# Ledger of designs, part 63: designed miniproteins, single chains, continued (2)

Each design is a single chain, and the fold is of that chain. pLDDT is the mean over its residues in the fold that is shown.

## One batch from the design tools (miniprotein)

Design m6177
Fold by ESMFold2-Fast:
Structure m6177 (fold): chain A 69 residues (1-69)
Amino acid sequence: SMSVDELVDLLTNGGGSVQVDAANELIKRGDKRAIKPLQEYIDNTDESKLYGPDYVNLQLVKQTLKSLS
């Protein structure tokens, strides 16, 4: 089975459907160890410069973090 760190990497750096699958698995596990790396990704990402799929992916990361918090 994938580690929390592997799921975070897939959510933040993966493509297309694998990002959604990683988000769902992180939420299902409810593992709070994902909170810090997801928050760091959000803090290091300039949302004002994102469009299309990259913007949608940032919203998925934010929703995943909210579900874990």
Scores: mean pLDDT 83

Design m6178
Fold by ESMFold2-Fast:
Structure m6178 (fold): chain A 88 residues (1-88)
Amino acid sequence: MAKEKEERIAKIKEEIKKILQKIHDQGKVTKEELEELIRAIRELIELGELEFAEELAKFLKNLAEAIGDKESLEEVNELLKEIEKLRK
């Protein structure tokens, strides 16, 4: 794999960790943080990091269900279906 791809994946994973740490420190998730994590999942899918994208999407599904955000839940479910198609 190209070094640039590996560095980009590492950077995305670091950004995800920072967002998750903010959520933990706040004791709540904001709509903006959910949108940032959804964007990170899309980037991971584009980079072929399907396993981590699936793990993060499942985590976000649980968060969206817990706060009752049906819009984010629907978007995450669509991403999970896309990941399943790409893993065929």
Scores: mean pLDDT 80

Design m6179
Fold by ESMFold2-Fast:
Structure m6179 (fold): chain A 70 residues (1-70)
Amino acid sequence: SMSEETYKRLKNGVEKASELSGQGRLTAARAVKAEAERAREMGLISEEDAEEVIKKADELIKEAQKEGAP
């Protein structure tokens, strides 16, 4: 389904962001979060799946900021 495809794509984005460090991780994680928020607003993903992706992206953003990224 579209929701399953969107969720898998966003989860892959989180995994890719987690493999990066510093500024790269911050940029990638922010992009995934924005995409998840847009997909939720457009009804392309369930609220629960969107919240999971957004939470994981926020964790990566915080981790990147601890590494000195702005």
Scores: mean pLDDT 85

Design m6180
Fold by ESMFold2-Fast:
Structure m6180 (fold): chain A 85 residues (1-85)
Amino acid sequence: GAPNTLRDLLVGRTGAGIAAGEAAEKAGDLAAAIARYLALAQWADEQVQLLLDTSGDSPYSQGAIDFYQAVRDDALARAAAIQAS
């Protein structure tokens, strides 16, 4: 159904962002890897803001907000791990 298609698209887009960062790490371009992860975190935060502005108190939006917040936090943690090395 449409909800499963949307979930698959979100997972695919998130996976592509992570894969871009991982590809930069594999190439030894740590600055590019950090930039890719920070860009993914910024995109995820923008999605949270859009949901808050459009849906506010909807229980259906809370699952999507939680998903994007987890994406942001994971991307930021990956960038921080590279910077700490």
Scores: mean pLDDT 75

Design m6181
Fold by ESMFold2-Fast:
Structure m6181 (fold): chain A 70 residues (1-70)
Amino acid sequence: ASEEEKKVIDEGYEKINEVMDKFQEEYDKIENDESLSVEEKNALLNELRDKTLKEINKIYNETKKKLDEL
């Protein structure tokens, strides 16, 4: 049903928003850490981006699977 589909999609968006909020918080911490070199910051930011994309892709795949099961 369309209401069930909307609930699944809304849940997916909520999870993505939480992941994006966490990304911004961690990004700001890395950028503002004066103890880290530019190279160390770049490495940590690349790891953070890769981790965030992996989490978002997982949410998309889980949301799609739930929609396919409806």
Scores: mean pLDDT 85

Design m6182
Fold by ESMFold2-Fast:
Structure m6182 (fold): chain A 96 residues (1-96)
Amino acid sequence: MTKNIAEGLVEDSEQQLDLLVKLGKLTPEEKEKIIEEIRRIARIVAESGSPVVAFFASDRINDLLMDLNSGKMTGEQVIEELRELVETVRRLAELV
């Protein structure tokens, strides 16, 4: 179950980031860095087996991608927040 959520999270995020690159809101390099951090989070989600971890990570990533799309955050800021989210999700996975 969590593996399918993790795969869907990566696929949905990649589709959204591709659109942002096409609209000139994001560089291809920033897209690659963002998706790499999302893949790290997805790996932790898949390994945890926890729906709580999966939904928490998905919700936070969606918030960050919305802020990126609206211009509230830059690609660099989103990359930094995703790196912090990797650590948060890893700690949460150890508790459940």
Scores: mean pLDDT 84

Design m6183
Fold by ESMFold2-Fast:
Parts: sequence; structure tokens; C-alpha cells
Structure m6183 (fold): chain A 94 residues (1-94)
Amino acid sequence: SLADEVAELAKKLIEKGQEINARILAETYARHLEKQGKLEEAARVYIKYGELFNDLRAKARGYRLLSEYYRKQGKVDEANELEKKADELEKQWK
């Protein structure tokens, strides 16, 4: 899949010390998914690269998108918990 190809390319860029290029690739892909309304998929990509690059802003964005996705599914309690996780991450980098 394209997602697997993007993940493999990002890992190869990291191995070459090109973390900035890997980050741009991952962020571009996540934004593309978000524009397509694929909120859960976009959220998972943001969270994964946020963890990989220690990017708290990316992780927070991922949790907020996942919260929006669960809210649209009627899972209000799960959505509220994810928003709290995003708020905690934002406090760490502000």
C-alpha cells in the first residue's frame, strides 16, 4: 500500500540522517489523509511520526483528530479522553 511505501521511505531517510526530509514526508502524507476526511488514518500517522521524532505538536494533533473521529461515531467519552491527552501534550511544549 502507499502507506507502507511512505513508512519504508521515511525509515530509510532516518537511517541516512535525513530526519527533516522524513518528517516532511510523514507530515505531507498525514495532511493529505486529513484533507480526504480520513481522520482516523491521519491521526494514526500524526501520532506515529510524533513518537518517532519526539514531536509533541504532531502527537497532540493526532489525538485531536482521533477525538473528532470518535465524536462523530458517538463515542463521546473516548473523544473527551483523547482531548485531555492532547491538552497534556500541549502543556509540555508551551
Scores: mean pLDDT 80

Design m6184
Fold by ESMFold2-Fast:
Formats: C-alpha cells, sequence, structure tokens
Structure m6184 (fold): chain A 73 residues (1-73)
C-alpha cells in the first residue's frame, strides 16, 4: 500500500468516527454539536477521497475533492 493510499484510509476511518460521534450527539438532542462533528467528518471524507485519487494518478479528481473540503471550512 502506498503512503497516499494509507493516509486516505486513515482519513476515511477518522471521518467515520466523526459521523458516529455526530449521530450520538444527535440522538442525545445536541444537534449543534452533532452538526459540527458531521461537518468535520465530511471535510475528512473529501480529503481522503482527494488522496485516494492522487494515489490512482487522477490529479483532476484529487483537486476537485480538495476544493470541496476547503469550501466546507
Amino acid sequence: MSPLEQKALELDAEAALYYMKGSVYKLMGDEETAEKYFKKGEVLKYLGESLYYLSQGDKKKAEEYKKKAEELE
């Protein structure tokens, strides 16, 4: 596995943890905190997708997903 592929998997796993944490806060009625965690998860998901496409040689897709992550910040 390349370093880019490994980092992409790490970011995807981290995004999943943020989504799970957000879901817990939403079930507890803390929608404001839930939304913050969902947003963090989405940023990490797009960054992971960007690195994944870089590992596949798709520079255009990588840049597209990086911009999506930046637009959420």
Scores: mean pLDDT 84

Design m6185
Fold by ESMFold2-Fast:
Structure m6185 (fold): chain A 94 residues (1-94)
Amino acid sequence: SAIDALSPAAQRVLLAIARKPVGEAVSVAELVRETGLSRATVSRALAELLAAGLIERTPEGYVLASEEIRREVLFNLETEEGVKALVAAVESVF
């Protein structure tokens, strides 16, 4: 999918936007806090996501381009991130 072709930073930023309530825009400052990425990295990730047509700019911040994208992001990225986090936790104990 288009999501799988994204950089890891863009995937993390996209997931953070997708986790917000429907219709709630996310600011660059909020994305920096939520992701732990630098402002420069978040800005590059946002440019990548805009070019891919996955997000839109509003006066209040950034939103997903559609609810279809939100469902795909939460299914693909949140599930994969959860599995990766569990694997990393198990490997750090064993």
Scores: mean pLDDT 77

Design m6186
Fold by ESMFold2-Fast:
Structure m6186 (fold): chain A 66 residues (1-66)
Amino acid sequence: MGRAEISVDELAEATGLSREQAANGAIAVAQLHGGTARVEGDTVIGEGPGVSRERIIAGTRQLAGL
């Protein structure tokens, strides 16, 4: 497990952030876990050995102060 694909809208809804803030937060979380992330259209794509859908969502919520 080292790849996650998450809709920016889904991530924004899960975190209460704007689409831009949610995408930037997800990129930061992926980098914190030794991975990378990018936005392709309306999807955040994270890659790396510590990257998972659950970690990106939880980490982005934590960055949002949730």
Scores: mean pLDDT 82

Design m6187
Fold by ESMFold2-Fast:
Structure m6187 (fold): chain A 81 residues (1-81)
Amino acid sequence: EDSPAMKAFEDTVLRALLEALARDPEAAARAAQELSGIGRQKSSMSDEEYLNAVVAVMARFADAATLAEIRAARDAAIKEL
């Protein structure tokens, strides 16, 4: 939860959401709502399942470069598990 790689992953996702709000606020708001739902259910899933679920949501509106950055942060977080 408080690992540097997990924090970096969450910060990368938050930054992408804030940037997306300027371009497509409706899609970004829905993504944020789904991410909030995943966060509330984190205790019922593995850390790897949580990370992959977040990436799946972000893939719906992030461009290829941003998605690659998020995936790299996910891979770094998984290595700490």
Scores: mean pLDDT 78

Design m6188
Fold by ESMFold2-Fast:
Structure m6188 (fold): chain A 102 residues (1-102)
Amino acid sequence: KIEELLKELKERAPYSESVEEEVKLFLEIGLPEIALELAEIALELYEAQEKNLPQEKVDELSKELKKRVAELAARALPAAKEKGVKEEVIEELEEAKKLYEE
């Protein structure tokens, strides 16, 4: 599933390298569920943009996806710290979590 989603993202958004790197990172630290959800979120956002939905609907979807990303960051943070991933990645996850309720 993840390989299929990454292939679709690469074909439809060839400059989504940051998303591919994050998905691979979560796979490497043993969080395949987080990696899968992140890939699905990115693809869903891209599909909404491609379908040229009304801006109001795009804004609603973006807000919902932002909350989902923050939830994934909160779920990933303990395991990432335990695995000893780079401090920069930990900081990014902490910032994403903080944005959830702002």
Scores: mean pLDDT 68

Design m6189
Fold by ESMFold2-Fast:
Order: C-alpha cells, then sequence, then structure tokens
Structure m6189 (fold): chain A 76 residues (1-76)
C-alpha cells in the first residue's frame, strides 16, 4: 500500500521535472499546476499512512522504508 503511493509520487516528480525543463507555455503551466495539486494530496495520504500504519515519523523515514522493501523484493 505505502509502496503504491510512493511510486505515484515518484512518477509525478519525474513528469514535473520533464515539464519544468520545457519552454513555458500555458499548457505546460496548467499541467504542472495539476500535477502539483495531485502530488500534495498524495503526499498527505502517504505521510498519514506512514505514521498510522508503519510508525514512520518523517518523509525521509517513509522513503527509506519503501526503498529498502523494494530492494529486498528484487533480490535474486
Amino acid sequence: ELEEIFFELLNKDLELGVLRALPETPETQARIAELESQRDKLEKEYMKLAKEKYGLKTPDEADRYVINKILEKRKK
């Protein structure tokens, strides 16, 4: 569950990075604003779940937990 939100945040951050590298147009700015709004909502849900279910107090702790879990699953 926490991993799913993490990947959604990562994908939005990657798309934002690409869009911010492009020339500023009304379409690009509108898409950036949409993604930033969606990201803010997901980040709040991510931290709520991290604290309530996993006892993770900071975004850094939550991210480390998810990354370590992914790495463990991808062993072999």
Scores: mean pLDDT 79

Design m6190
Fold by ESMFold2-Fast:
Structure m6190 (fold): chain A 100 residues (1-100)
Amino acid sequence: SLEQLRKLMAFSAELDALAAEARAALEAGTFDPERVLAGLRKILESHGITDPAVLAEVERIVRETLARVLATTDEAERQRLLAEMRTRVLGLAAKELAAQ
């Protein structure tokens, strides 16, 4: 529905803002994965996504992806991993928002 699309677009915009903050922190040498995870959890909870199993799955996806990003020296691979992570997180959020 148009309402569900609007909710997903609002979630996506907040996710993109968190990603921009994380990128700025990486460039400044102040990057903290726990801060990114806390920010993401706050965004999920503010959109009514509070299922512990869903929150745990999102945390697992993000932790695994960030570990792989930090382990690679290939910028193209880093961008691919981050794009895949964004797609997976949005897919989970879309499913939960549709169930509301």
Scores: mean pLDDT 82

Design m6191
Fold by ESMFold2-Fast:
Structure m6191 (fold): chain A 93 residues (1-93)
Amino acid sequence: DPVARIRELLQELLERGVISEEEYQELLDAIDAMIAAGASEAELEEVLERLEKIVALAEAGAKLEDLRAMLQGLIDYLRVLAENSASSNAAEK
């Protein structure tokens, strides 16, 4: 289940202090929103891949600043996905 794995990786980033509790909740809400909008398996796999890269770099001792920059890229990607899903659903009606 990619959603369960995404939640596990977000919890690890929270425990490592890479993300705040507020950012953790925002990311969970964004993922739940994209799933509710009918996100594809491929879109969920892309989110998972990006999150796994951030966690792997955190484990390797990457700077918090660099990790947070990558996290911002993931947040931006999730926002674009939610916006595109809404546009696609409107076009299909």
Scores: mean pLDDT 78

Design m6192
Fold by ESMFold2-Fast:
Order: sequence, then structure tokens, then C-alpha cells
Structure m6192 (fold): chain A 61 residues (1-61)
Amino acid sequence: FDEFLAEAEKQYQALLESLKGFPKKEQKKIIDQFIDGVYRKAKEKFGPENAEKLVEEIKKS
């Protein structure tokens, strides 16, 4: 769990940096897609409750 969270947070921060020059609408769309993908993988691996917690932690990072 912790290793998955750390890797996802690292990827999320890298994604935010790469999107700085994009329009806000496009940034939101790409970020939402990334978060959705992370949630689906975490739900399959750790269950829905842990997936929700993981997504909340990523959004706070």
C-alpha cells in the first residue's frame, strides 16, 4: 500500500509539473483521468475503502 501510494504521488506531482503550460480545462481532464486510473488499480488491489483513502492522499500531496 505505502509503496503504491508513494509511486502514485510521485507520478501525480510529475504530471502537475508537465501540465503547467496547459489550459485549466485540459489540465482538469487529464488529472481526472489519471486519478480515475489510480482509483481503479487501487480498488482491484486493495479494495474500495483503501482506494478512496489513497486517492485522497494523492490529492493532498
Scores: mean pLDDT 79

Design m6193
Fold by ESMFold2-Fast:
Structure m6193 (fold): chain A 90 residues (1-90)
Amino acid sequence: AKPLSEASQRAVEGGLEAARAGRGEEVPPATAAALSAVGAAFSADVLGDAEGARRDAESARGSAERLTGEAREGALRAAEGAEEAARAAA
């Protein structure tokens, strides 16, 4: 299998952290941030789709900005990783 880049690994790790922090309640923005960041990583590193990765990274950042505390911190790291992965794929 093709390994994920460091940027994509950060996106996935941040997304998982955001989702985990939001787990005690139904927190749709935390889940949306995690899924968008993972989508960006997949588009960048697996599909080679820089434009798709960029759009997913933008969605991850928008979702992260709606969060607070540890979920926000994880989601923002995920968005940064996703943005870096998209840029590297371009």
Scores: mean pLDDT 73

Design m6194
Fold by ESMFold2-Fast:
Structure m6194 (fold): chain A 74 residues (1-74)
Amino acid sequence: SALDDMIARIRDILRANPDATFYIPSTGTTLNSAQVLAVIDAVQQNPTPQNLAVVAEVAVQTGVFQDTVNNTTT
């Protein structure tokens, strides 16, 4: 699915950039790559609106969301 494809791309980017950090506007906190990977694992086990918002914000910051949109029709 599109969500699984985005998660796979985010995982690849985080593995390539282990020192990367991401500011999460919805929580007002900064997460490192390991913390974002933990949130992705949590989403795959038990998705919540809060965890999904974190994944969406990281997808926007990494360009994964825009790449997914562009690959559909735009």
Scores: mean pLDDT 77

Design m6195
Fold by ESMFold2-Fast:
Structure m6195 (fold): chain A 69 residues (1-69)
Amino acid sequence: MEELEREITEALGRMALSIELQILRKEGASEEQLEEFRRRSEEAIEEAAERLDAKEGVRRIREIAEEIR
């Protein structure tokens, strides 16, 4: 069950990353800002998956997007 929980956590994190990335692009973020967002969000996804905390992963990705705006 832990493996499934990790996979779900990663999937939810990747979905949040994809959504926020598209919003940043639409808002005119530079390529450098998009790369920084992607890098930091990937780190957050890995940490969330290790902790099996999908809610925290999504929250952190949204926080990173706000920091880049």
Scores: mean pLDDT 84

Design m6196
Fold by ESMFold2-Fast:
Structure m6196 (fold): chain A 68 residues (1-68)
Amino acid sequence: MTPEEQEVIRYAEEVLKELEAVDPERAEQFRGNVDLLFGSLKAGLLTPEEVRRQIDGMERVFKKRLAA
């Protein structure tokens, strides 16, 4: 695993931890999507940068839904 892959995984886990503290049920759904992204990253189908962009987009949508 590259340092870039380790960094994006750590970033995703930090985001998940913060979301789980606020809304554990929705964070579980977010976790499922993140796990699929990690599978694609490990399979070489996505770059760490692409995974991070997807996580950022999902977090943005999650926070908007939480605020509504």
Scores: mean pLDDT 77

Design m6197
Fold by ESMFold2-Fast:
Structure m6197 (fold): chain A 74 residues (1-74)
Amino acid sequence: SLTQEAFSYAVEVVKALVAGDEEKAREILREALERLGREGLEMVVRFAVQLFEANGNEDLARRLRELAEEVLRE
């Protein structure tokens, strides 16, 4: 399902950003956009932001939103 695939991408993006690997995060977001479309990418971002906020990582949540916006402008 779209929801399950989006959540899987969200987990991988969270792992990449926690590791400080912004290029890997961009690659994952681009792949999610290509595979799931804009709606799917928005769902990935929503899930990943929820995961960061649950762990008190407001800085990583903000960085993720910025990276997703950049990917959407490509």
Scores: mean pLDDT 89

Design m6198
Fold by ESMFold2-Fast:
Structure m6198 (fold): chain A 82 residues (1-82)
Amino acid sequence: APSRASLRRELLERHRSSWYSLAELSRLLGVPRAAIRHAARTGRNPAVEAALRRLGLSEEQAARTRIFAAAGRYFFVVPQDP
């Protein structure tokens, strides 16, 4: 099963997560499913950003992190800018 340590490693080292279900992300981040849906719909959510900071992202990285949704699955990208 996916773990918080695995998600943390993906975001900190690869700057991109695997695809997760809504239920998996809600569990891994400790945030309501509605917060994840809101982040995917609007590009941003304060509870999701706080959870990303708890995983070890900086305030700037967490604020810039994008969430994408497709076919009931979600993934994160931490922009690195060229």
Scores: mean pLDDT 83

Design m6199
Fold by ESMFold2-Fast:
Structure m6199 (fold): chain A 93 residues (1-93)
Amino acid sequence: MRARAEAILAEVEALAERAAADPSDEEARRYATEVTAVAVARLLEHYQRLGLLEPQQLAVLARAKALAEAASEEQREAGRLMAELTLAEAAAQ
């Protein structure tokens, strides 16, 4: 599972670089936005379980979850890996 998610994450990074080089590339921007929404929703749900979620972050969580509903299974796997990497980096500091 992780190796597949890592391959998809590499594709997301390539699409994000493509979107940065050409801001008119709506498909690349939309794909990157959906993956990011999955990652943000997972991170905020993690903080909610720890009792660390601020009231203003509840609105952000709701919006991220709504955007993530359009995500494919592959985008959800990429978003999960992004969230796990972010949490691992935070734990290392």
Scores: mean pLDDT 70

Design m6200
Fold by ESMFold2-Fast:
Structure m6200 (fold): chain A 96 residues (1-96)
Amino acid sequence: MEVERLRKEVLEKIERVKRKIDRLKEKHKDNKEIQQYLDDLERTLEGLEEAVRYAMETLPEDEALETLRSILGMVESLERFIDDLEKNVLPVLREP
């Protein structure tokens, strides 16, 4: 039950980060370099979703918990990076 709760939290955070990436892709759809960069970040999140599935299906509960906590930290780091891109890099390209 603890591992299921953590799995749900991690997957919900991945979904939120994916939504942020999709929003940035829509705002910058004419910039191919930004699109490629955002595509690479989205693939990274897909790899983290795969790692969640692997942990749940193959690891003992204690190891799954540790793996999920590690993945959670990675997702949170990626979210901070995307928030920094949106705040400090991508708004500059919007200047009229």
Scores: mean pLDDT 80

Design m6201
Fold by ESMFold2-Fast:
Structure m6201 (fold): chain A 99 residues (1-99)
Amino acid sequence: MSLEETRKKIAEIVKKAYEEAKKRFSDEQVDLLMKELADIVNTALTALENGESVEDIKKLVEEQRKKALDNIRKHVGEEGAKLFEKAVDEILKAIEESK
């Protein structure tokens, strides 16, 4: 998969997460979820563009995921955490398919 195709796939994952979050959470909770997700996306795409290995990208993303989950559970709750985890798993799968 090209870097451009991977970016497009990740953008679709983020769009779906945003649409689902808007149906279930307040505007403030959606903003927090999307900010945390944007941080994950920026880390993953920057590392991918810099030629980092899939394994190194996964380590960086998993470290950020753990920190983000604590913040999300506190402000959005467990349902927000589940939505975030699903989106991050789909992003990591897109990165793995970029081989």
Scores: mean pLDDT 86

Design m6202
Fold by ESMFold2-Fast:
Structure m6202 (fold): chain A 78 residues (1-78)
Amino acid sequence: SMAAEVIERLRERAEEMRKRGVSDVEIAQEAGRLLASVAPDPLVAEHLERLSEAKSEEEMLKLTEEAGEEVRAALAAR
């Protein structure tokens, strides 16, 4: 699944960014940039905003999973 691949990349990148001392907000923004690279449309912009509001690792992962499902649905509709 393309959505699953994006989520896996997000998790790996988030771990690497945390090692560099990057803030959770910046990690969420990077997640949004990855989503934008696979489905550049209004749906991606909305998910970028939601990810930026995540306060915990669990919430961030849940939001990226939800975003991945919606992005996949949008791509399937193309």
Scores: mean pLDDT 64

Design m6203
Fold by ESMFold2-Fast:
Structure m6203 (fold): chain A 97 residues (1-97)
Amino acid sequence: SEAEKVAKEQIKKLKEVALKSKDESVEKAKENLEKVKEEAVKAMLEQGPELAAAFAEAANALTEDVVGALKYSGDKEEVEKKAEEGVKEMEEAVKAV
């Protein structure tokens, strides 16, 4: 219950930053995503190392996919799609623990 609540809050924060990345430079988007990811993983670590590891893996994938879409596609719609897909994968990864 508490772990689910914390995970949901951290996923929401990552989603907001990932979606805003469509309007940012590649460098700024990467900086913002890495910062929110580090804060989120730290919060998840208080809930347990296994949950934190699963969350970190999914958050890393989200960051790489969003930054990749910005760098190689430049399409805002593709960035939004990767952000939404990554968020869904994070929600499933947390449930699997």
Scores: mean pLDDT 85

Design m6204
Fold by ESMFold2-Fast:
Formats: C-alpha cells, structure tokens, sequence
Structure m6204 (fold): chain A 62 residues (1-62)
C-alpha cells in the first residue's frame, strides 16, 4: 500500500500518541515519514498491537 505524505504523517502522529513517545525533531521528521511510507504494513501491525482499532486506522488512511 502506497501512502501520501499526509497519510504517513497521520500514522506517525497516532503512533507517537499511543506509544507515548516525544515528537521527533524537525530535521528527523522527513526521514521518519519516509520510513513509515516504506514500512506501511509494519507500522499498521504495530499500531494494532498498541491497541489502535481497525476503524481508527481506516479513518487515518481515508
């Protein structure tokens, strides 16, 4: 599945929220967004493992 920059950013923001992680630096943010875009399946599985519902994931990817 190929994500837009906005979709990848939404997944990243949700991941940081549910994992209780600090926001990455502005310098690192584009690299992390690229990592999310390249590892979509792993990111989705990780979010599900952390308790994000399929409905919430669908909303983030819409």
Amino acid sequence: MKLTEEQAKKLLEKYLEVANLPKPSEEMLPLIIEEVKNNVEETIELLKYLGVSEEELKKLLS
Scores: mean pLDDT 78

Design m6205
Fold by ESMFold2-Fast:
Structure m6205 (fold): chain A 95 residues (1-95)
Amino acid sequence: VEPTPEEQALLERLEPRFRKAAKEIVNSSLEEQKKIIDEVIGEIRRAARSPRQLELLLNHFAQIVEEEASKLPFEKRKEIIKLVMQARVDALLAA
């Protein structure tokens, strides 16, 4: 579904933060990855004003992380994707 102008502005505002976080995640230990993911999810929860916006931001963050992780060995990529997907599900269920 096409983002509304408000949703598009929200995505553009948070995109630099998501890209920075994704780069940090792919270069971090498992403990640090969990911490960074939790921090970004917290920022997403504070920025989102609706369940739709929450889902949109979580999906965009996951996509950016997956793209950065695509250049890693399969084992590391799998674990990062698993962490981000689990955090996304947990955030949606808590909303």
Scores: mean pLDDT 83

Design m6206
Fold by ESMFold2-Fast:
Structure m6206 (fold): chain A 94 residues (1-94)
Amino acid sequence: MIEHVEVKSLEEVKELAKEVAREVLRTGEQRMVIASMPGYEKILISGVPLGESARARVYAFTPGGDGRSLFEVIAYPSGDVEIVEIPEVELGRV
C-alpha cells in the first residue's frame, strides 16, 4: 500500500522511516510511503521484510535530478533500530 504524507525536515523523515521499519517488522507486509518535503520533488520510503528483521530505505528525488539513496533503517525483533547513513559523496552516484 502506498501512503502520502507531508514532512518539514530530514529528522521527520528519519522518524517516519523508523516507524515504517517497525510496522513492516510487526505486520510482515511491504509498505511504501511518499513524503512531500520542501526542497525535494519527493521522498520515497520503501519498507520490506528482511528475514527476521525489516528494512526501510529512504530515497530523495530532487527537481530535475536522479533519485538518491539517503539512508536505511533496520528494525530487529529485539526492538533495536539501526540507521545506516550514506555518505554525502555517494549521493551523487546512483
Scores: mean pLDDT 76

Design m6207
Fold by ESMFold2-Fast:
Structure m6207 (fold): chain A 71 residues (1-71)
Amino acid sequence: GKEGIVKEVLRRGPVNIVILEIDGKLYKVSVQGVRLLPGDKVTVLELDETGNLLMEVNGQVVPGHIIEELK
């Protein structure tokens, strides 16, 4: 899988909204089921053409969704 890093947490709650850097690109992503902090490393296990993500973060496998790619 590709490695990513949490750059910023925009919203914290039942759904977290974070900025992830993956392969040098920034993405705004929704993530459920885990608490994320800036600097957390993620492993992208799956990424589909519709923006659905499966990630490993802090030993947990969690779903996410790419909302947008940032410039």
Scores: mean pLDDT 82

Design m6208
Fold by ESMFold2-Fast:
Structure m6208 (fold): chain A 60 residues (1-60)
Amino acid sequence: MKEEEVTLTAVADTAAEAAQAAVRQVNALMKESKDVEVVDAESRVEDGRHVVTVRARVVR
């Protein structure tokens, strides 16, 4: 089986909204995958917007 590396990005006006969007994206990925491992998660503020980037390894 091949592992796939996926980068998920969520952007919102607040940190809480960006985190919630990122969680929803990870949950969607888990529903279609046999295994999901979160390798790295980063949060930053860019031009007044909150950006959450999650790097994951996926086994389908």
Scores: mean pLDDT 79

Design m6209
Fold by ESMFold2-Fast:
Structure m6209 (fold): chain A 58 residues (1-58)
Amino acid sequence: DLLTAISEAAAAVYQANKDKPVEEIRKAVVEALTSIPGVDKETAERVANVVAKAHEDK
């Protein structure tokens, strides 16, 4: 399922980049998600924004 693939990729990228600045985390998430067939830039940016907010809130 595309949504499952997006969620798993976003979580994996976040775990790999959690020690980096939030700007680098956003960039890494967008790049990883846009490499998944069927994911457009708008979807990737929305997910990256959610990940960035979660990072700031913890």
Scores: mean pLDDT 79

Design m6210
Fold by ESMFold2-Fast:
Structure m6210 (fold): chain A 76 residues (1-76)
Amino acid sequence: MKEKLLSEKDPRKAAVFGTAELLRLVGEAIEKGFDEVEDDLKAARIALREWHLKEHEKNPSYAKETVEKLKATKIE
């Protein structure tokens, strides 16, 4: 997931891919049990956050509001 998000040129498309992957992992959690996919769900959230932070670092005007929301959201 992280590599696909980092290689995507369109920020909106990257967000859609990340959301689709998270929804897929939620489906797996229902099938396999939460304990087996909790780490994958957490990793997916971290990868999305890192991607937005990296884009903001390259272009400080990019996603300022999104970055602030991500900083306010604790990943459990």
Scores: mean pLDDT 59

Design m6211
Fold by ESMFold2-Fast:
Structure m6211 (fold): chain A 66 residues (1-66)
Amino acid sequence: SALEDALRRAALEAVLKAIRLGLKQGVTPEITVEELPDGTARVTATAGDETYEALAPLEVARALVA
């Protein structure tokens, strides 16, 4: 669905922002996934002092860190 596609895109964009910032600053980005009680997951991507967060279905979040 369009909403599921939007959530997947937001999670991918958070990861890509951290990767781009890490490349610019010469730091390794770190990506973590936290399972939430409603069956979604919080994807957190960090590079240096910047943190980007997005919500995704658990299956999509697991694929991003595999």
Scores: mean pLDDT 76

